# Designed miniproteins, single chains: the designs that were tried, part 14

Each design is a single chain, and the fold is of that chain. pLDDT is the mean over its residues in the fold that is shown.

## One batch from the design tools (miniprotein)

Design m463
Fold by ESMFold2-Fast:
Structure m463 (fold): chain A 68 residues (1-68)
Amino acid sequence: DEFERRLEERQRRIAERWGRLSPEEREQLIEQQAEDALKSHEQNATLSPEERKELFERIRKVIEVHYA
């Protein structure tokens, strides 16, 4: 419950910030979040350049849908 509450609070803060960002800033935020997630994944596995690109695009798409 406490973990879920903290997660909701974090999402609310991001949503508040998101609404105040320009389209360019939103795009940069999505790219940064996708890179951070990709780097976290790479901590557990080594990816080829092709695999890295595919995973990055997949993560980016998920983030975009979440904020739509």
Scores: mean pLDDT 69

Design m464
Fold by ESMFold2-Fast:
Structure m464 (fold): chain A 67 residues (1-67)
Amino acid sequence: MQKMEEYIERIVRLVQELRAQKAGKSPAERAELSVAMGPEFNRLAREAMEAGGLEPAEFGERLQAAL
């Protein structure tokens, strides 16, 4: 399960970085950042679920606990 934990850590860091980048930005700029980062988050989430053999709901609960 080490790979899954590494992916979760990467996602947590990206979420924190995205939130920091959105701070002080206009709504339009925040939307652009979300769109640009969406594919990367989706890719990492899929890789984490595959590595851990997790259902989306289980993965979501674990990610929420890590945030």
Scores: mean pLDDT 75

Design m465
Fold by ESMFold2-Fast:
Structure m465 (fold): chain A 96 residues (1-96)
Amino acid sequence: MKYSKEELEREVDVAMVEITLAVAGIEIERKFGPEAAEAFREAVPKAVRRAEELIRAGASVREAIAAALEVAAEELERKGYDEAAEYLRELAKELR
């Protein structure tokens, strides 16, 4: 595919966000069980969209990942997975 250098760099940053969220999903399943992991995976599209917006606005990939984790944590908390939400917020804090 034909991309500008800037577009390719943004796609790499988005891919890094997606990979990080996939790894976080595996850890949530291991620590909090399959129902919490399923709720997290349902939040991933919204989390990725938020990260893409920040990357397009010139944020670092680290800040974009932190924001994506915070969005996923809010969705988990809404579904009653408070411990999994707190785990994601701690990860986001480490990246900031």
Scores: mean pLDDT 84

Design m466
Fold by ESMFold2-Fast:
Structure m466 (fold): chain A 75 residues (1-75)
Amino acid sequence: MEELRKALDEAVASAPPELQKAVRVIADHLLEDPRDGLGALRKAIEETGVSREDAEKAFRLVEEKVGPALLEYLR
């Protein structure tokens, strides 16, 4: 969990300020249900009001920073 937590914090910190809330929502959702990527995107749009394009940008940041640690967690 240490690697996953660090990766989550780095993903949020590396995002533009306007996307940081969406990145946090996506990361928190994937930590609770790592198989529900579509649900994470929808939740970010609903909770933060970002466009679908911006939610997808936030999701890519989470996948880039958290993806490897998330795969370790899913084992």
Scores: mean pLDDT 76

Design m467
Fold by ESMFold2-Fast:
Structure m467 (fold): chain A 90 residues (1-90)
Amino acid sequence: MKKKAILSGALVKDLDAAVKRLVEEEGWEPLAENQVSPAGVRFSILLREIDGVTHALLLMEGESLSEEQALSAVEAAIETLEEAGYEPVL
């Protein structure tokens, strides 16, 4: 059975620096790094378990995204989570 993962998104200016900080300082685990969505959004997906609940963080690089860009990154994250055995919850 697939394990539920609560999916949240965040925009960052420097994806590599943000991933490094979250992994090294905040106990996040990388699931997928340095990915690019069909609409050209660079992203990474990090996992953390908090109080027995799996959280997935979609980090997207940019200062602003169009609705099409944001949707393409979210859809890519959902596919990655499902392939990894998770059921994404928004």
Scores: mean pLDDT 85

Design m468
Fold by ESMFold2-Fast:
Structure m468 (fold): chain A 85 residues (1-85)
Amino acid sequence: EKEVQEKIDKLRNGAKIAYELAKLYEEMSEELRKEVDGYLAQAQQLEMIAKGAEKGVIDESTIERFLKEIEDIEKEYKAAKEMLK
């Protein structure tokens, strides 16, 4: 039946699109690696600021500045989590 064939063709086209998306993500893997490196550097910086604040050697204005950076990281994390759902 032509109707059944149309649905089968749509399923096959869906599979082709999924394979193309997989190739696009493979190509994006190098760009994503740079993002990973960036966030790891930010995590290390924030850990250093937290350790310094715990020791009382970081001033309040520096803490406030890094708390502002955390707002941007949290926004990006929420966006990334929504994309992965």
Scores: mean pLDDT 71

Design m469
Fold by ESMFold2-Fast:
Structure m469 (fold): chain A 99 residues (1-99)
Amino acid sequence: GRKERLALAVVHLVRYGSEAEREAIREAVAAVLPPELAARALAAIDGVAAAKTLEARNAALRELRKTLLSLSDAQLDALREALLKRLSPEVAELLRRWI
């Protein structure tokens, strides 16, 4: 569903995207998610950046995905809109078509 597509898109951008895209995701998460969920998502994003092994990186990416899949529909919509405002126009258009 929409939640799985958003989770996949965000995890992909954190794993393979630019530093600008990762910062946009951090800002969107901090702006719209409840403090506990925001803290968990941010810790997972930081864990990806800090990882020294493939295993540690994959564990952080799994925690990010798990956190995103736990979002309510309202939280998912708020995060999608926050991402669309912060990502480049090109990436935002791809996200809009997919989610």
Scores: mean pLDDT 87

Design m470
Fold by ESMFold2-Fast:
Structure m470 (fold): chain A 76 residues (1-76)
Amino acid sequence: DRERLVDEAVRTVLEELQGLVDASSLPESEKQRLLEEARRLLDEWRRAVLDDDLEALARAGARLEELYRRLKELQA
């Protein structure tokens, strides 16, 4: 089931991003904005996978990777 696998991937990535946000020393308002951005990007990624849109998938994936890297940089 393609949708099931995609939804599992979205959940896993969101849980990981949530953990990074929670571990950061950022203000609550900023944490909320980062999580909203993550959810939006994951929804775009999910749609791209289901639509077999390789261009959109690559762009959404790159933006998610940038967000992930940015959050890791904020850990120190």
Scores: mean pLDDT 83

Design m471
Fold by ESMFold2-Fast:
Structure m471 (fold): chain A 91 residues (1-91)
Amino acid sequence: MLELTIKYEGNKTVAIASAEGGPNDQILVTLQTKDLPPKTSMSEPGDGELTATVTADSTKAVSAIGVLAEQVDGKLVIKEERTVKVEDYVP
């Protein structure tokens, strides 16, 4: 099961994606903020618990996307995707 979490740490936003994968599986996490370009991090391939973490020097988070993908013939095939959106400000 793919888990995706957004945390605020001081003046920074951290997105963490985790899942159990097989030997050809990888996790990618992408964090989008209003004031910075999207940042992406990728795990090394491996069996067991896979984790990817991305940190942005901003608290203006918009969304994070986590992907569990398998490497097949040099391409990543998406197995699971999760998106967490920071709720738009509603007064």
Scores: mean pLDDT 78

Design m472
Fold by ESMFold2-Fast:
Structure m472 (fold): chain A 97 residues (1-97)
Amino acid sequence: DLRERLRRLEEEIERLSRELSELLREVQRRHGVDRLPSPEDAERLLELLERLLRLLEERLRLEKKLGADPETIRRTEQQIEGVREAIRRLRELLRRR
């Protein structure tokens, strides 16, 4: 059942998003709001963001297959773009030292 698969995927995305939010709060608590994360924190954030990207791409495929509303599809595409941008920024941070 594609709808059941989508629901399970959404639950996994929610769990991962909470984990990312918690890690971001921990990083900000240690380094302050405007400070760059350490290389270790950036690597952990990158791993979680790459996992989130894969889940969002799968969600997009399922939404298209189920004939989701165009607005829903656009929203998922925007989330994918946001995650890709965050990955690019963190990879640049890791290359800087």
Scores: mean pLDDT 80

Design m473
Fold by ESMFold2-Fast:
Structure m473 (fold): chain A 93 residues (1-93)
Amino acid sequence: SVLKTFRENVVKIVELLEEAEKLLEEGKKTGSKEKIKKAAELAEKALELAEETKKLVEENFSGDKLKILLSMLDVLIDRAKKLLEEAKKLLEE
């Protein structure tokens, strides 16, 4: 089921983003560039999975259903992009 795959991917994306946010916060607090780098890597994986899931949804749904599912993914994509931008900025000297 495409909808089952969407739900499973959303769970994985959220888990990756939550771990990335935790590592970024810890990295900022302790000055650990290694933790900030790991946060960036997890956020990038979340973004890649979210963008692949977006393609899957665009290929299999239409109308209002597509609009709703895309809106959910766009929130996760935006969250991942903001994490990546913050992590990249902190890794620049």
Scores: mean pLDDT 89

Design m474
Fold by ESMFold2-Fast:
Structure m474 (fold): chain A 95 residues (1-95)
Amino acid sequence: SQEFLRLVRYRSRLLSDYLKSLGLDEEAQRFLDLMDQIVDALRNGDLESARRYLERAEKLVDEIEKKHSDDSDVQAIVEVARDLLREIRRQIDHM
């Protein structure tokens, strides 16, 4: 739905801003770019591209988690990002 895509954009920007506040500017931009690509693919009904960008976003979140395993603030943001990606995956699977 349009409401879902708007919420995904809002949450993605918020998460990106949090990552930037923790000094992860490059990772924040990469995440935001991937989320924008997912939203655009979903808006166009391109589920194949949406799944590919989602997989890349999941891998990026896994990389951030592994690299910053001792940083509780980063780990908290990673959990919120992972929840968002799970919601997107469920939406794709039910389309």
Scores: mean pLDDT 89

Design m475
Fold by ESMFold2-Fast:
Structure m475 (fold): chain A 100 residues (1-100)
Amino acid sequence: EMEKIIEELRRRAEELNERYEANPDDRAVRLEMLRLGIEQANLQIERIKKNPNSPIKPEEAEEKLREEVEAGADALGLAPEDRRLLLEDPEAALARLLAR
């Protein structure tokens, strides 16, 4: 199951990269890439939580995710309100941003 999820995320990343190369200014593609990054990070955090002997702590991985979301939001020129929502509730924020 986990291996299949990782492979699916990799395939989605490859497809998004192809779309990005075709039109690097496509905001929807950039938002989907940010969402995929969040999904990949959350999967990694869950794997860390299931391994009590992990050299990386869940809090450290979560902090890195927040930094990546902030950088991605800044690159996309997102408003402060949208940036805050991405940090507090990424799923709801991305659904709203993708609808625009």
Scores: mean pLDDT 74

Design m476
Fold by ESMFold2-Fast:
Structure m476 (fold): chain A 86 residues (1-86)
Amino acid sequence: DLQAEFDRVLARTEEELKAIVEKDLPLEQIESEINRVIRRHLRELADYLESRGVDRDSPEARQLLAPAFKRAVELKNKYIEEYKKK
């Protein structure tokens, strides 16, 4: 179930982002760590699609992953803004 896998991976993404913003680091380093986590988890979702027979470079993979990319960007923006309020 693709939706269940998206929800599972994005929930782990959010927990890792929460841990990152608890650190006392320069904003640029916080942003770098957030981008690294998001990139890793989006790759994990692409790997999942490959395991189901969907080529990661295909238009189909792009369409299937688009909602996860949007949610990842929303999480990134949310946690960067929370960090800026410190």
Scores: mean pLDDT 84

Design m477
Fold by ESMFold2-Fast:
Structure m477 (fold): chain A 82 residues (1-82)
Amino acid sequence: MREEVYEEVARLLREIAEAGRAGTPEALARAEEAWRRLLRLSREHEIPYDEEVERYLAPILEERGEDIERALRAVRERRAAA
């Protein structure tokens, strides 16, 4: 169901944000796993960028966007180093 999917996406984004703030190798590994789960949910449910997505995700992105960006940048760098 849409709301349950958006709540799970929001949970994964919070997990990524917390990992980005922590900055440990263990936390970044969790961020990479959470990001992979997020992409899987997005593909499975074809989540559109619309008002419902904004309702669930905008508060998290607004409050924790810098931590999320930090985590995703670190994940990208880890993949490039492999």
Scores: mean pLDDT 71

Design m478
Fold by ESMFold2-Fast:
Structure m478 (fold): chain A 93 residues (1-93)
Amino acid sequence: SPLDELMKKIDEAKTFDEFLKVAEEFIELMRQIAEKMKNPLVKEELNHIIEQLEKFIEYLRKSDLPDEEKLKQGKEAFYSAADKIRKLIEEEK
């Protein structure tokens, strides 16, 4: 699936800058999925996940954390988000 392909790219990212490029592709795909959702509660929850991910990326960009730590925290956030998104897709009717 497109989600699984992007998660593979997230996993393969070796620098924070490389991660950010894939993260932007991930967020764009999630926005496209949200626009097609028919259940308004599921759509609202997905939009909330997208907003939280964007805020977290902005936090990491502005932080003085080492690149390796930014990459680690970014990947962990996207892994958690992907698990939640898979559940939301299963709840879509």
Scores: mean pLDDT 86

Design m479
Fold by ESMFold2-Fast:
Structure m479 (fold): chain A 100 residues (1-100)
Amino acid sequence: SVPSWEEVEATLDRGLAAIKATLAEHPDDVRAARTMLQVFGAGVKELLSLVPEEQKERLKARVLARLAEVVAFAREIASPETTAAVEREAARLRAEVEAL
């Protein structure tokens, strides 16, 4: 089934909220932060496989904006080690998404 744009945005917002909640509750848990970003990345790749071709560039832009929000949030509240891990995972996911 092809998701509506409303469903796409809601899915991305739920993913962002889950990552932010994990960072706020476990600011020193590098593994939890990395796992949440990997789960988000898998969901993003699934969405990219389901949306029409003309929506893919818009979806990529919306994903990149939310990755920037995750990095900014980590820099505000997380430990230096967790922030560095978030920045590395976000950069990796950004590169993967941009290559698709």
Scores: mean pLDDT 88

Design m480
Fold by ESMFold2-Fast:
Structure m480 (fold): chain A 67 residues (1-67)
Amino acid sequence: GSIQLQRDRINAEAEVQSIAYEGIKTPTWESLSEDEREYVLDAIENPEKAKEEVEKRRKEIEELLKS
């Protein structure tokens, strides 16, 4: 199918934001440092920054929240 790259980027940004938003409701959130919490919250408040580093940010957030 003909899928536009712009749609993939928008979906990727939304995915990072969703993971971060769901993550703050997990027990793991309480074990995170202040800097780690700020990093996760930045992904929710500024998803546009994730355009360039969306894959990296997604993996880092998932790793923090699974620990």
Scores: mean pLDDT 62

Design m481
Fold by ESMFold2-Fast:
Structure m481 (fold): chain A 100 residues (1-100)
Amino acid sequence: TNKEKVEALIEFLERYKELLEEMIEEEEYDIEKTKERLEEIGKEHLSEIKDEEVKEEVQSAHDEILETMDRLSKKYSGKEVLEILKEELEKRIEHLKELL
């Protein structure tokens, strides 16, 4: 259902945001290391989803986030990339919660 997709996306994005907050707090600004940690979390989260349409939606969000990191990394420092991405995830989570 649309609600199940939205709830799965919120949970997924909140897990990613939490990792970004940890990396920022520890001053670990290595983008490639951050991507590897995000992929690990993403695989764990996807393994818990049984609905293929929900999986596709979460996978799409994951791919979009990684593409955004690559794009931002061409122009911004690692710290700036993580801070910008965190703000974008916070805004996306807020918008998704309005759909519930």
Scores: mean pLDDT 85

Design m482
Fold by ESMFold2-Fast:
Formats: C-alpha cells, structure tokens, sequence
Structure m482 (fold): chain A 62 residues (1-62)
C-alpha cells in the first residue's frame, strides 16, 4: 500500500512537471520550437509511461 501510494504521488509530480514544462517550451517556440518541444514531450511522455508501467507491475504483484 505504501509503495502504491508513493507511486501515485510520483505520477502526480510528473503530471505537474509536464504542465510546467509545456508552458516553458511553448514560450520558447520562437527560438527552436520543434526541437525543444519534441525533446521535452518525449522526456515527459517516457517518464509518465515508465511510472504507469511500474504502478501496473506493482498492482499485478499484489
């Protein structure tokens, strides 16, 4: 239960980081929009997917 709760808190943190990062990269679009946004989106998406996979794996073990 504690591990699952910690993973849920981590997911909320990643979601908050995603929203903040999206705003930053959107503001930076005039300099190198496609590259900057692509790198940020890929990183956040990958982090979110890993978090979800870890949570699903944990739930399967319990």
Amino acid sequence: SDSVNNMNNMNDTVTSMNNDSHDVWSSYSDVDPTFGMDMNNDYVTMTGDVTNDMMNTWNSMN
Scores: mean pLDDT 57

Design m483
Fold by ESMFold2-Fast:
Structure m483 (fold): chain A 80 residues (1-80)
Amino acid sequence: SPTEESLRQGIEALRRLAEYLRSQGEFELAEMVEEGVKRVERAVEEGRLEEAFRLLEQTLIEVGRYVEENNIKVPDVEQP
């Protein structure tokens, strides 16, 4: 389904972001992203697609807040 494909693409993008952050020494932020991904993946696995989208959005909001508050340089998700 388009919904499930969009969620899987979002999960993949966040996984790539977490790998990038670890390579830059941003371990705490990488762990935050990875924990968010785990929550989204569990919701997808349990068929709770609407909740999965909410969890994905929440993860992005929390990551963005952490980046802003800690002045972390995060590239665009399309540019590692």
Scores: mean pLDDT 80

Design m484
Fold by ESMFold2-Fast:
Structure m484 (fold): chain A 87 residues (1-87)
Amino acid sequence: SEVLEEHRKRVLEEAEKAPPRVLIDGAISTLLGSTRKEEQDLALEILRRLVEEGDPETQAYVREKLKEVRSELPPELQAKVDEILAL
């Protein structure tokens, strides 16, 4: 849906304005607490972008948090987390 893609774009644009640690903590909370695929996918996209484009401190914090929560996630999300950790 074009409406869902526009919403996703706005969420990601607003995410760029927030402090990285707040974004990371929010995304991790979403992975642990949400059952909605769209919310999980957005959280993973935010974390992926921070690993690809963030400074070394931000990248290290994302990797640390993902390693901490990996075992608590369902297998499908664990696989996606492993893809981000391989970056």
Scores: mean pLDDT 81

Design m485
Fold by ESMFold2-Fast:
Parts: sequence; structure tokens; C-alpha cells
Structure m485 (fold): chain A 106 residues (1-106)
Amino acid sequence: MAEEAGERAREGGESGDAEKAREGGEEAARAALEGGAEGGEEAGRGMGEGGVEAAKKKEAEAAREAAEGGAEAAVASERAPEGSLEASLEGGSGATMGGMGAGAAK
């Protein structure tokens, strides 16, 4: 899951596709939460096996994987606000007034 979410966010960011970036961001956030939970379980298991050192290493690995997915999503999300504003404009939300200047200026 973390791998798939990170890959999706990365694809969205690379292609400049705001919709893909947004979808990847949501999936990456979800995968980061799951990665953290999985790492917590593995860390707990590692403590049973070899103590604090093993648990810390597994937790660090899980945190790194989650952070990697989250970082990719964050990068994609920086561009996603522009696409989100455009989508909100179509939906007739309050973003219409705020997004006008940014969209019209280009």
C-alpha cells in the first residue's frame, strides 16, 4: 500500500496531472497511516525477539517508508491546490473568487 500510494503520487506529480496528484496524495496519506501501524506492530514483535534495538530499527524503517510516501504526496499536494481550485470553480464553491486571480493571471 505505501509503495502503491507513493508511486501514484509520484506519477501525478511528474505528469503535472493535478487530479492524479490529488488522488495519490490521499492514498499516500492513508498508506502512511497504515505503514505507521504496521511498523508499530513489527516493532512490538521485534521487542519480543531481540529487544529495544530491533524494535527501534523496524519502527525507523516503517517511519521512513511512511515519510517517503508522505513527502511524495506533499510535493504533489503543492501543485494540487491549483487543480483543486479549478475543480472547486466548476463545482461552484467559494473558491471561485479566490482562484480567479491566479487562473486569469496566466
Scores: mean pLDDT 49

Design m486
Fold by ESMFold2-Fast:
Order: structure tokens, then C-alpha cells, then sequence
Structure m486 (fold): chain A 75 residues (1-75)
């Protein structure tokens, strides 16, 4: 199967989460700088962001899912 293709906005969100939780990506990088990152760095960010996203989801999966459900219910 084809690997999931992350658009730049999705990658930025995951990179932000990696920065917040792991401080592994350049914390000083702006959103515009993240969007302009070269392809090779995007691969590294994708790996780091996915790893941190999975770790965070494992710890707060229940709460995150509940928050998402609350937003849907409010609509």
C-alpha cells in the first residue's frame, strides 16, 4: 500500500507537536520556515513528528478522542 502522504500543513501540525513534547525539532522555527523546509528535512520531521504524535496519543488517546467528540457534539 502507498505510504500516507502528509501535506505541508499536516506536517507543520505534527512538527509542532514534536517540538512541544520532545523539543527535537528547531523550536525557533516559524510556521513559514517549516513550510519552506527542504525535502530531506521534511522526511526527518515526518519521522520525528509521527513518533511524538504516537507517543502523545498513547498517553492522552482517551482524552484527545473525548475532546474531539465534544467538538463534534457541540456542532
Amino acid sequence: SAPPVLKVPELIELAREAIETGRTFDATATEEEIAAIPEEELEELRKLALAKALEKAAEAGDEAARKHAEEVAKK
Scores: mean pLDDT 53

Design m487
Fold by ESMFold2-Fast:
Structure m487 (fold): chain A 97 residues (1-97)
Amino acid sequence: EKLREAGKYGTLALFNLLAAKVGIELGDDPQSVADAAEGAAINARKAYELTGSESFKKASDYAKQASEAFRAGNRDEALKYLDKAIKYLKEGAKEME
């Protein structure tokens, strides 16, 4: 079932976004934080490919922007994009119920 597989990728994306956000707040290794945000983008993109949900596509795009912003040293911008990615990921999950 495509919806079940999309739910798995959505859940993985959410955990990756939360890990990135916590990593920023704790002053974790910058590469680990960027990798977590990139992982979220990949997993949200897979959920989008399975569902066609624009919410999952936006979550993927914002997660990628968060990773890029953090690598550029823009911590506040990265946190803003992570929050947007989490919001859209939750909207995509709600659309599947």
Scores: mean pLDDT 86

Design m488
Fold by ESMFold2-Fast:
Structure m488 (fold): chain A 80 residues (1-80)
Amino acid sequence: SADEEKRKEIKKELEKMVEELKKIGEEAEKNNDLKVLKKVQELYDKIVDFYNNLDNLSIEEAEEKLKELKEELKEVKKEA
């Protein structure tokens, strides 16, 4: 269904965000930046929870949550 395709697209976006977050975490670890590492871990946990709960959300709720997480990633990137 169109909803299933949309959920697959959201999952791909989340996977890309996790990959970016991993790179930020690796740089923060090299720099001993504990503040950024904490933010990376907190956002990672939010993304994993969202990914695992995605099938229980409406498409509208899922798109709103994805937008929220993308904004949080932008803030982490600014601090890294």
Scores: mean pLDDT 86

Design m489
Fold by ESMFold2-Fast:
Structure m489 (fold): chain A 81 residues (1-81)
Amino acid sequence: SLQQKYDELAEQIRKNSKEASPEHVKEYNEVITSGLAKSKLPEWVKQKMIELLELGLQSFDKKDQPLWEQLLKVLQQIIEE
């Protein structure tokens, strides 16, 4: 399922991630809170988007970009059904 693919990719990114700076975490949190809070998306989708952005903060490395892109595509497919 798409949910399983998302979870597998998220785990891979988390295992290989690098810690992001506190400044980046603050900026991403402001964007997440502003955008997602006003969304009509189901709560579980919002939670998955938050997880994706949190993983991105930790995987701020060019070599992790392909995994990040795959995770984003799977999330988009989940949102689109």
Scores: mean pLDDT 62

Design m490
Fold by ESMFold2-Fast:
Structure m490 (fold): chain A 66 residues (1-66)
Amino acid sequence: EEERLKALRDWAEEFRKRMKELIAQGNKEKVKEAIKKMRDNIKGLSPELKEEAELFDKVIEEVEKE
């Protein structure tokens, strides 16, 4: 389980890096669209994946504050 959470953190960090690159390129609208889609995907996750969904949502929130 901890190994799974670590993999999720790495994935979430890659997502954050990609979003920051888009912001640097001036594609802020594309970043907002990507965040919206990701939030919708998290909403659709099963209850068993709530812990993972919360971790992912936290990263999205950090990117959104950019």
Scores: mean pLDDT 69

Design m491
Fold by ESMFold2-Fast:
Structure m491 (fold): chain A 63 residues (1-63)
Amino acid sequence: DLKNVYRLLDALTKKVPREVLEKYKDEDAKSVAQLVMTMLGLPEEELDKVIEAVKEYFESLGI
């Protein structure tokens, strides 16, 4: 469920400075996606979908 992905991303980023969030966007979308999948127990088949959700999330923040 993508709603759980976005909720977890909000919780993880809520206290992170903008400069640190910009570094996550450029270097680490796949690693963030893998962490989210592990925490939520998502199947490997959803990895590409979660990577896109992570990218869209950071794009929505204007980063």
Scores: mean pLDDT 72

Design m492
Fold by ESMFold2-Fast:
Formats: sequence, C-alpha cells, structure tokens
Structure m492 (fold): chain A 90 residues (1-90)
Amino acid sequence: MKELIEAMKAKDWKRAEELLKELIADPNTTLEDFAAAFFAANLYNQLDLADKIIEAAKKKFKVSIEEIERYVLGILMIYLETGKIELVPF
C-alpha cells in the first residue's frame, strides 16, 4: 500500500499501475485498501488510475461505488485530522 501511494505522489504512473495489479492479485487485500488507493489517486489527481481502482474493487468484492465511497469518507476524516495520507491505517 505505501509503495503505491509513493508511486502516485512521484507521478510514476507505470509503477502505480504495476503495484495496483499486485494489489488486485493479493487475496489478503481488503476493500479498505482499495478505498485508500482510490482516495490517494484522487488526492494526487490520477483520475485514470482512480477509475481503474474503482472497477477492480467492484469486480473483486462485488460492491457498489456508494459502498466504496463510505470507506473513502472514513479515510478523508483521518486525513483531515492528521494532514497526512501516509498515516491512514489501511
């Protein structure tokens, strides 16, 4: 997760896409991990990557975009309290 956020922050789109594929393939990855990745992608203005994250989460967990958005709101609250995406506990 941290490596994916760092790649997005560095604007290394190729590395971010490779790390997203690893996140999708990992059976231990949670819906909260995808919500954190989606939040980070939007924070760093990676809209194409954000769309890919949502599609992958919907397919893997069989959830709606509205359910993912509820997790993102929790992440946003942590970000507003701490000021740092790296301190999100996902």
Scores: mean pLDDT 75

Design m493
Fold by ESMFold2-Fast:
Structure m493 (fold): chain A 114 residues (1-114)
Amino acid sequence: MVSAEELREKAIEEFKELLKKKGYSEEEIEEILKSPLPEQVEVVLKLLLEEAEKAAAEMGEEEARRGALESAIVFALALAGDVERLKELSARQAANPLSAEELEALLRELLAEM
């Protein structure tokens, strides 16, 4: 099974690539990665919501926003090394996908405990 350490390292690598794609410098990326976990998740959410806004024209605003929120939650859990909650979220989304409002509430709860 994927270890918590492997999960975290993969999340960090994907985050670095997203930041580079958005035009962040190496120094800015280093500073962000040194920030507290809640601040790192807020940066990811902001960038994902910006991408969702661009995608909204093709897939609809609500669907794009829901995808961005789900990805931010996945990142938060991966960065925290919470393999069990990630499995739970994956199972829930496969059976009955959460709404954007429900995902926003879940993300708020996760940020409060980090």
Scores: mean pLDDT 79

Design m494
Fold by ESMFold2-Fast:
Structure m494 (fold): chain A 80 residues (1-80)
Amino acid sequence: SQAEQLFELANKAAETMDKLQRAIKEGNKEEVEKYIKEMEELRKQLTDLLAQSTDPALQAAAQGLINAIEKYIEKAKKKL
C-alpha cells in the first residue's frame, strides 16, 4: 500500500539522516556526499509517491518528509 511505502521511506530517511549527521561530525566528506545522494534518491521516491496519492493525510505526511529531507541536504552541503 502507499501507506506502507511511506512508512518504509520514512524509516530509510531517518536512518540516512542519522548516518549523515555522524559523517558530518566525523568530517568524512566522502560519506557526507554518499548520504546526500541517498537523501536525494529518497526525496525523488517520496515525490513520486506524493504524485500518485489522492489521500490528503498521506500527501501532507509525504510533503512534510520531503521538506525535512531538503533542509537536511542544504545544511549538509554547507558542511562540504
Scores: mean pLDDT 87

Design m495
Fold by ESMFold2-Fast:
Structure m495 (fold): chain A 87 residues (1-87)
Amino acid sequence: SMEELKKRQKELDERRAFYAALLESPEGREILQKAMDEFIELYKKLKEKDPSKSFPAELFNRRLFARVRGDEEKAKEIDEEIKKYLE
């Protein structure tokens, strides 16, 4: 539907703005670099174990958002979901 397309576009625009804001500071760039390094390492491990299994990229994005916002409880909850998925 057009409403679903508008919602999806808003979510993409918000995600772009979030990453753009992180890139504006040395601290934000360091956070992104660490997240990318972890993503790449875990992606390689998952694909070596099972090439057919989809990587939980959206969980990684949600965890990064929670960490940057200082929502430690939400970040831990998502981290546990990622661990269970990768086992």
Scores: mean pLDDT 79

Design m496
Fold by ESMFold2-Fast:
Structure m496 (fold): chain A 92 residues (1-92)
Amino acid sequence: MDDYVRDAINQIAKYLNIKLSDDFVDQLVGLVWQTHQLLADQMSQGVIDYGAILSQLKAGIRSLAAQFNIKLSDTDLTILAHSLLSLALTLT
């Protein structure tokens, strides 16, 4: 399953023409699984706040990009965040 998530992230990065290190991809895999758990928890309560989840994903990606010295445009960040949310939803 992690290999599936990692492959999906690498395909998104390739589409966006972004070079990601293996360590950065590993952190994004972790972020997808954290998002999956958050979605599962909110589903159990009958309400999903997609706006809050997306905001947290964007913040998480920004923090990781800064940590790995990767520059992301707002457009790339938005595409990546939506893609990771969609990926997390397919795991739920």
Scores: mean pLDDT 82

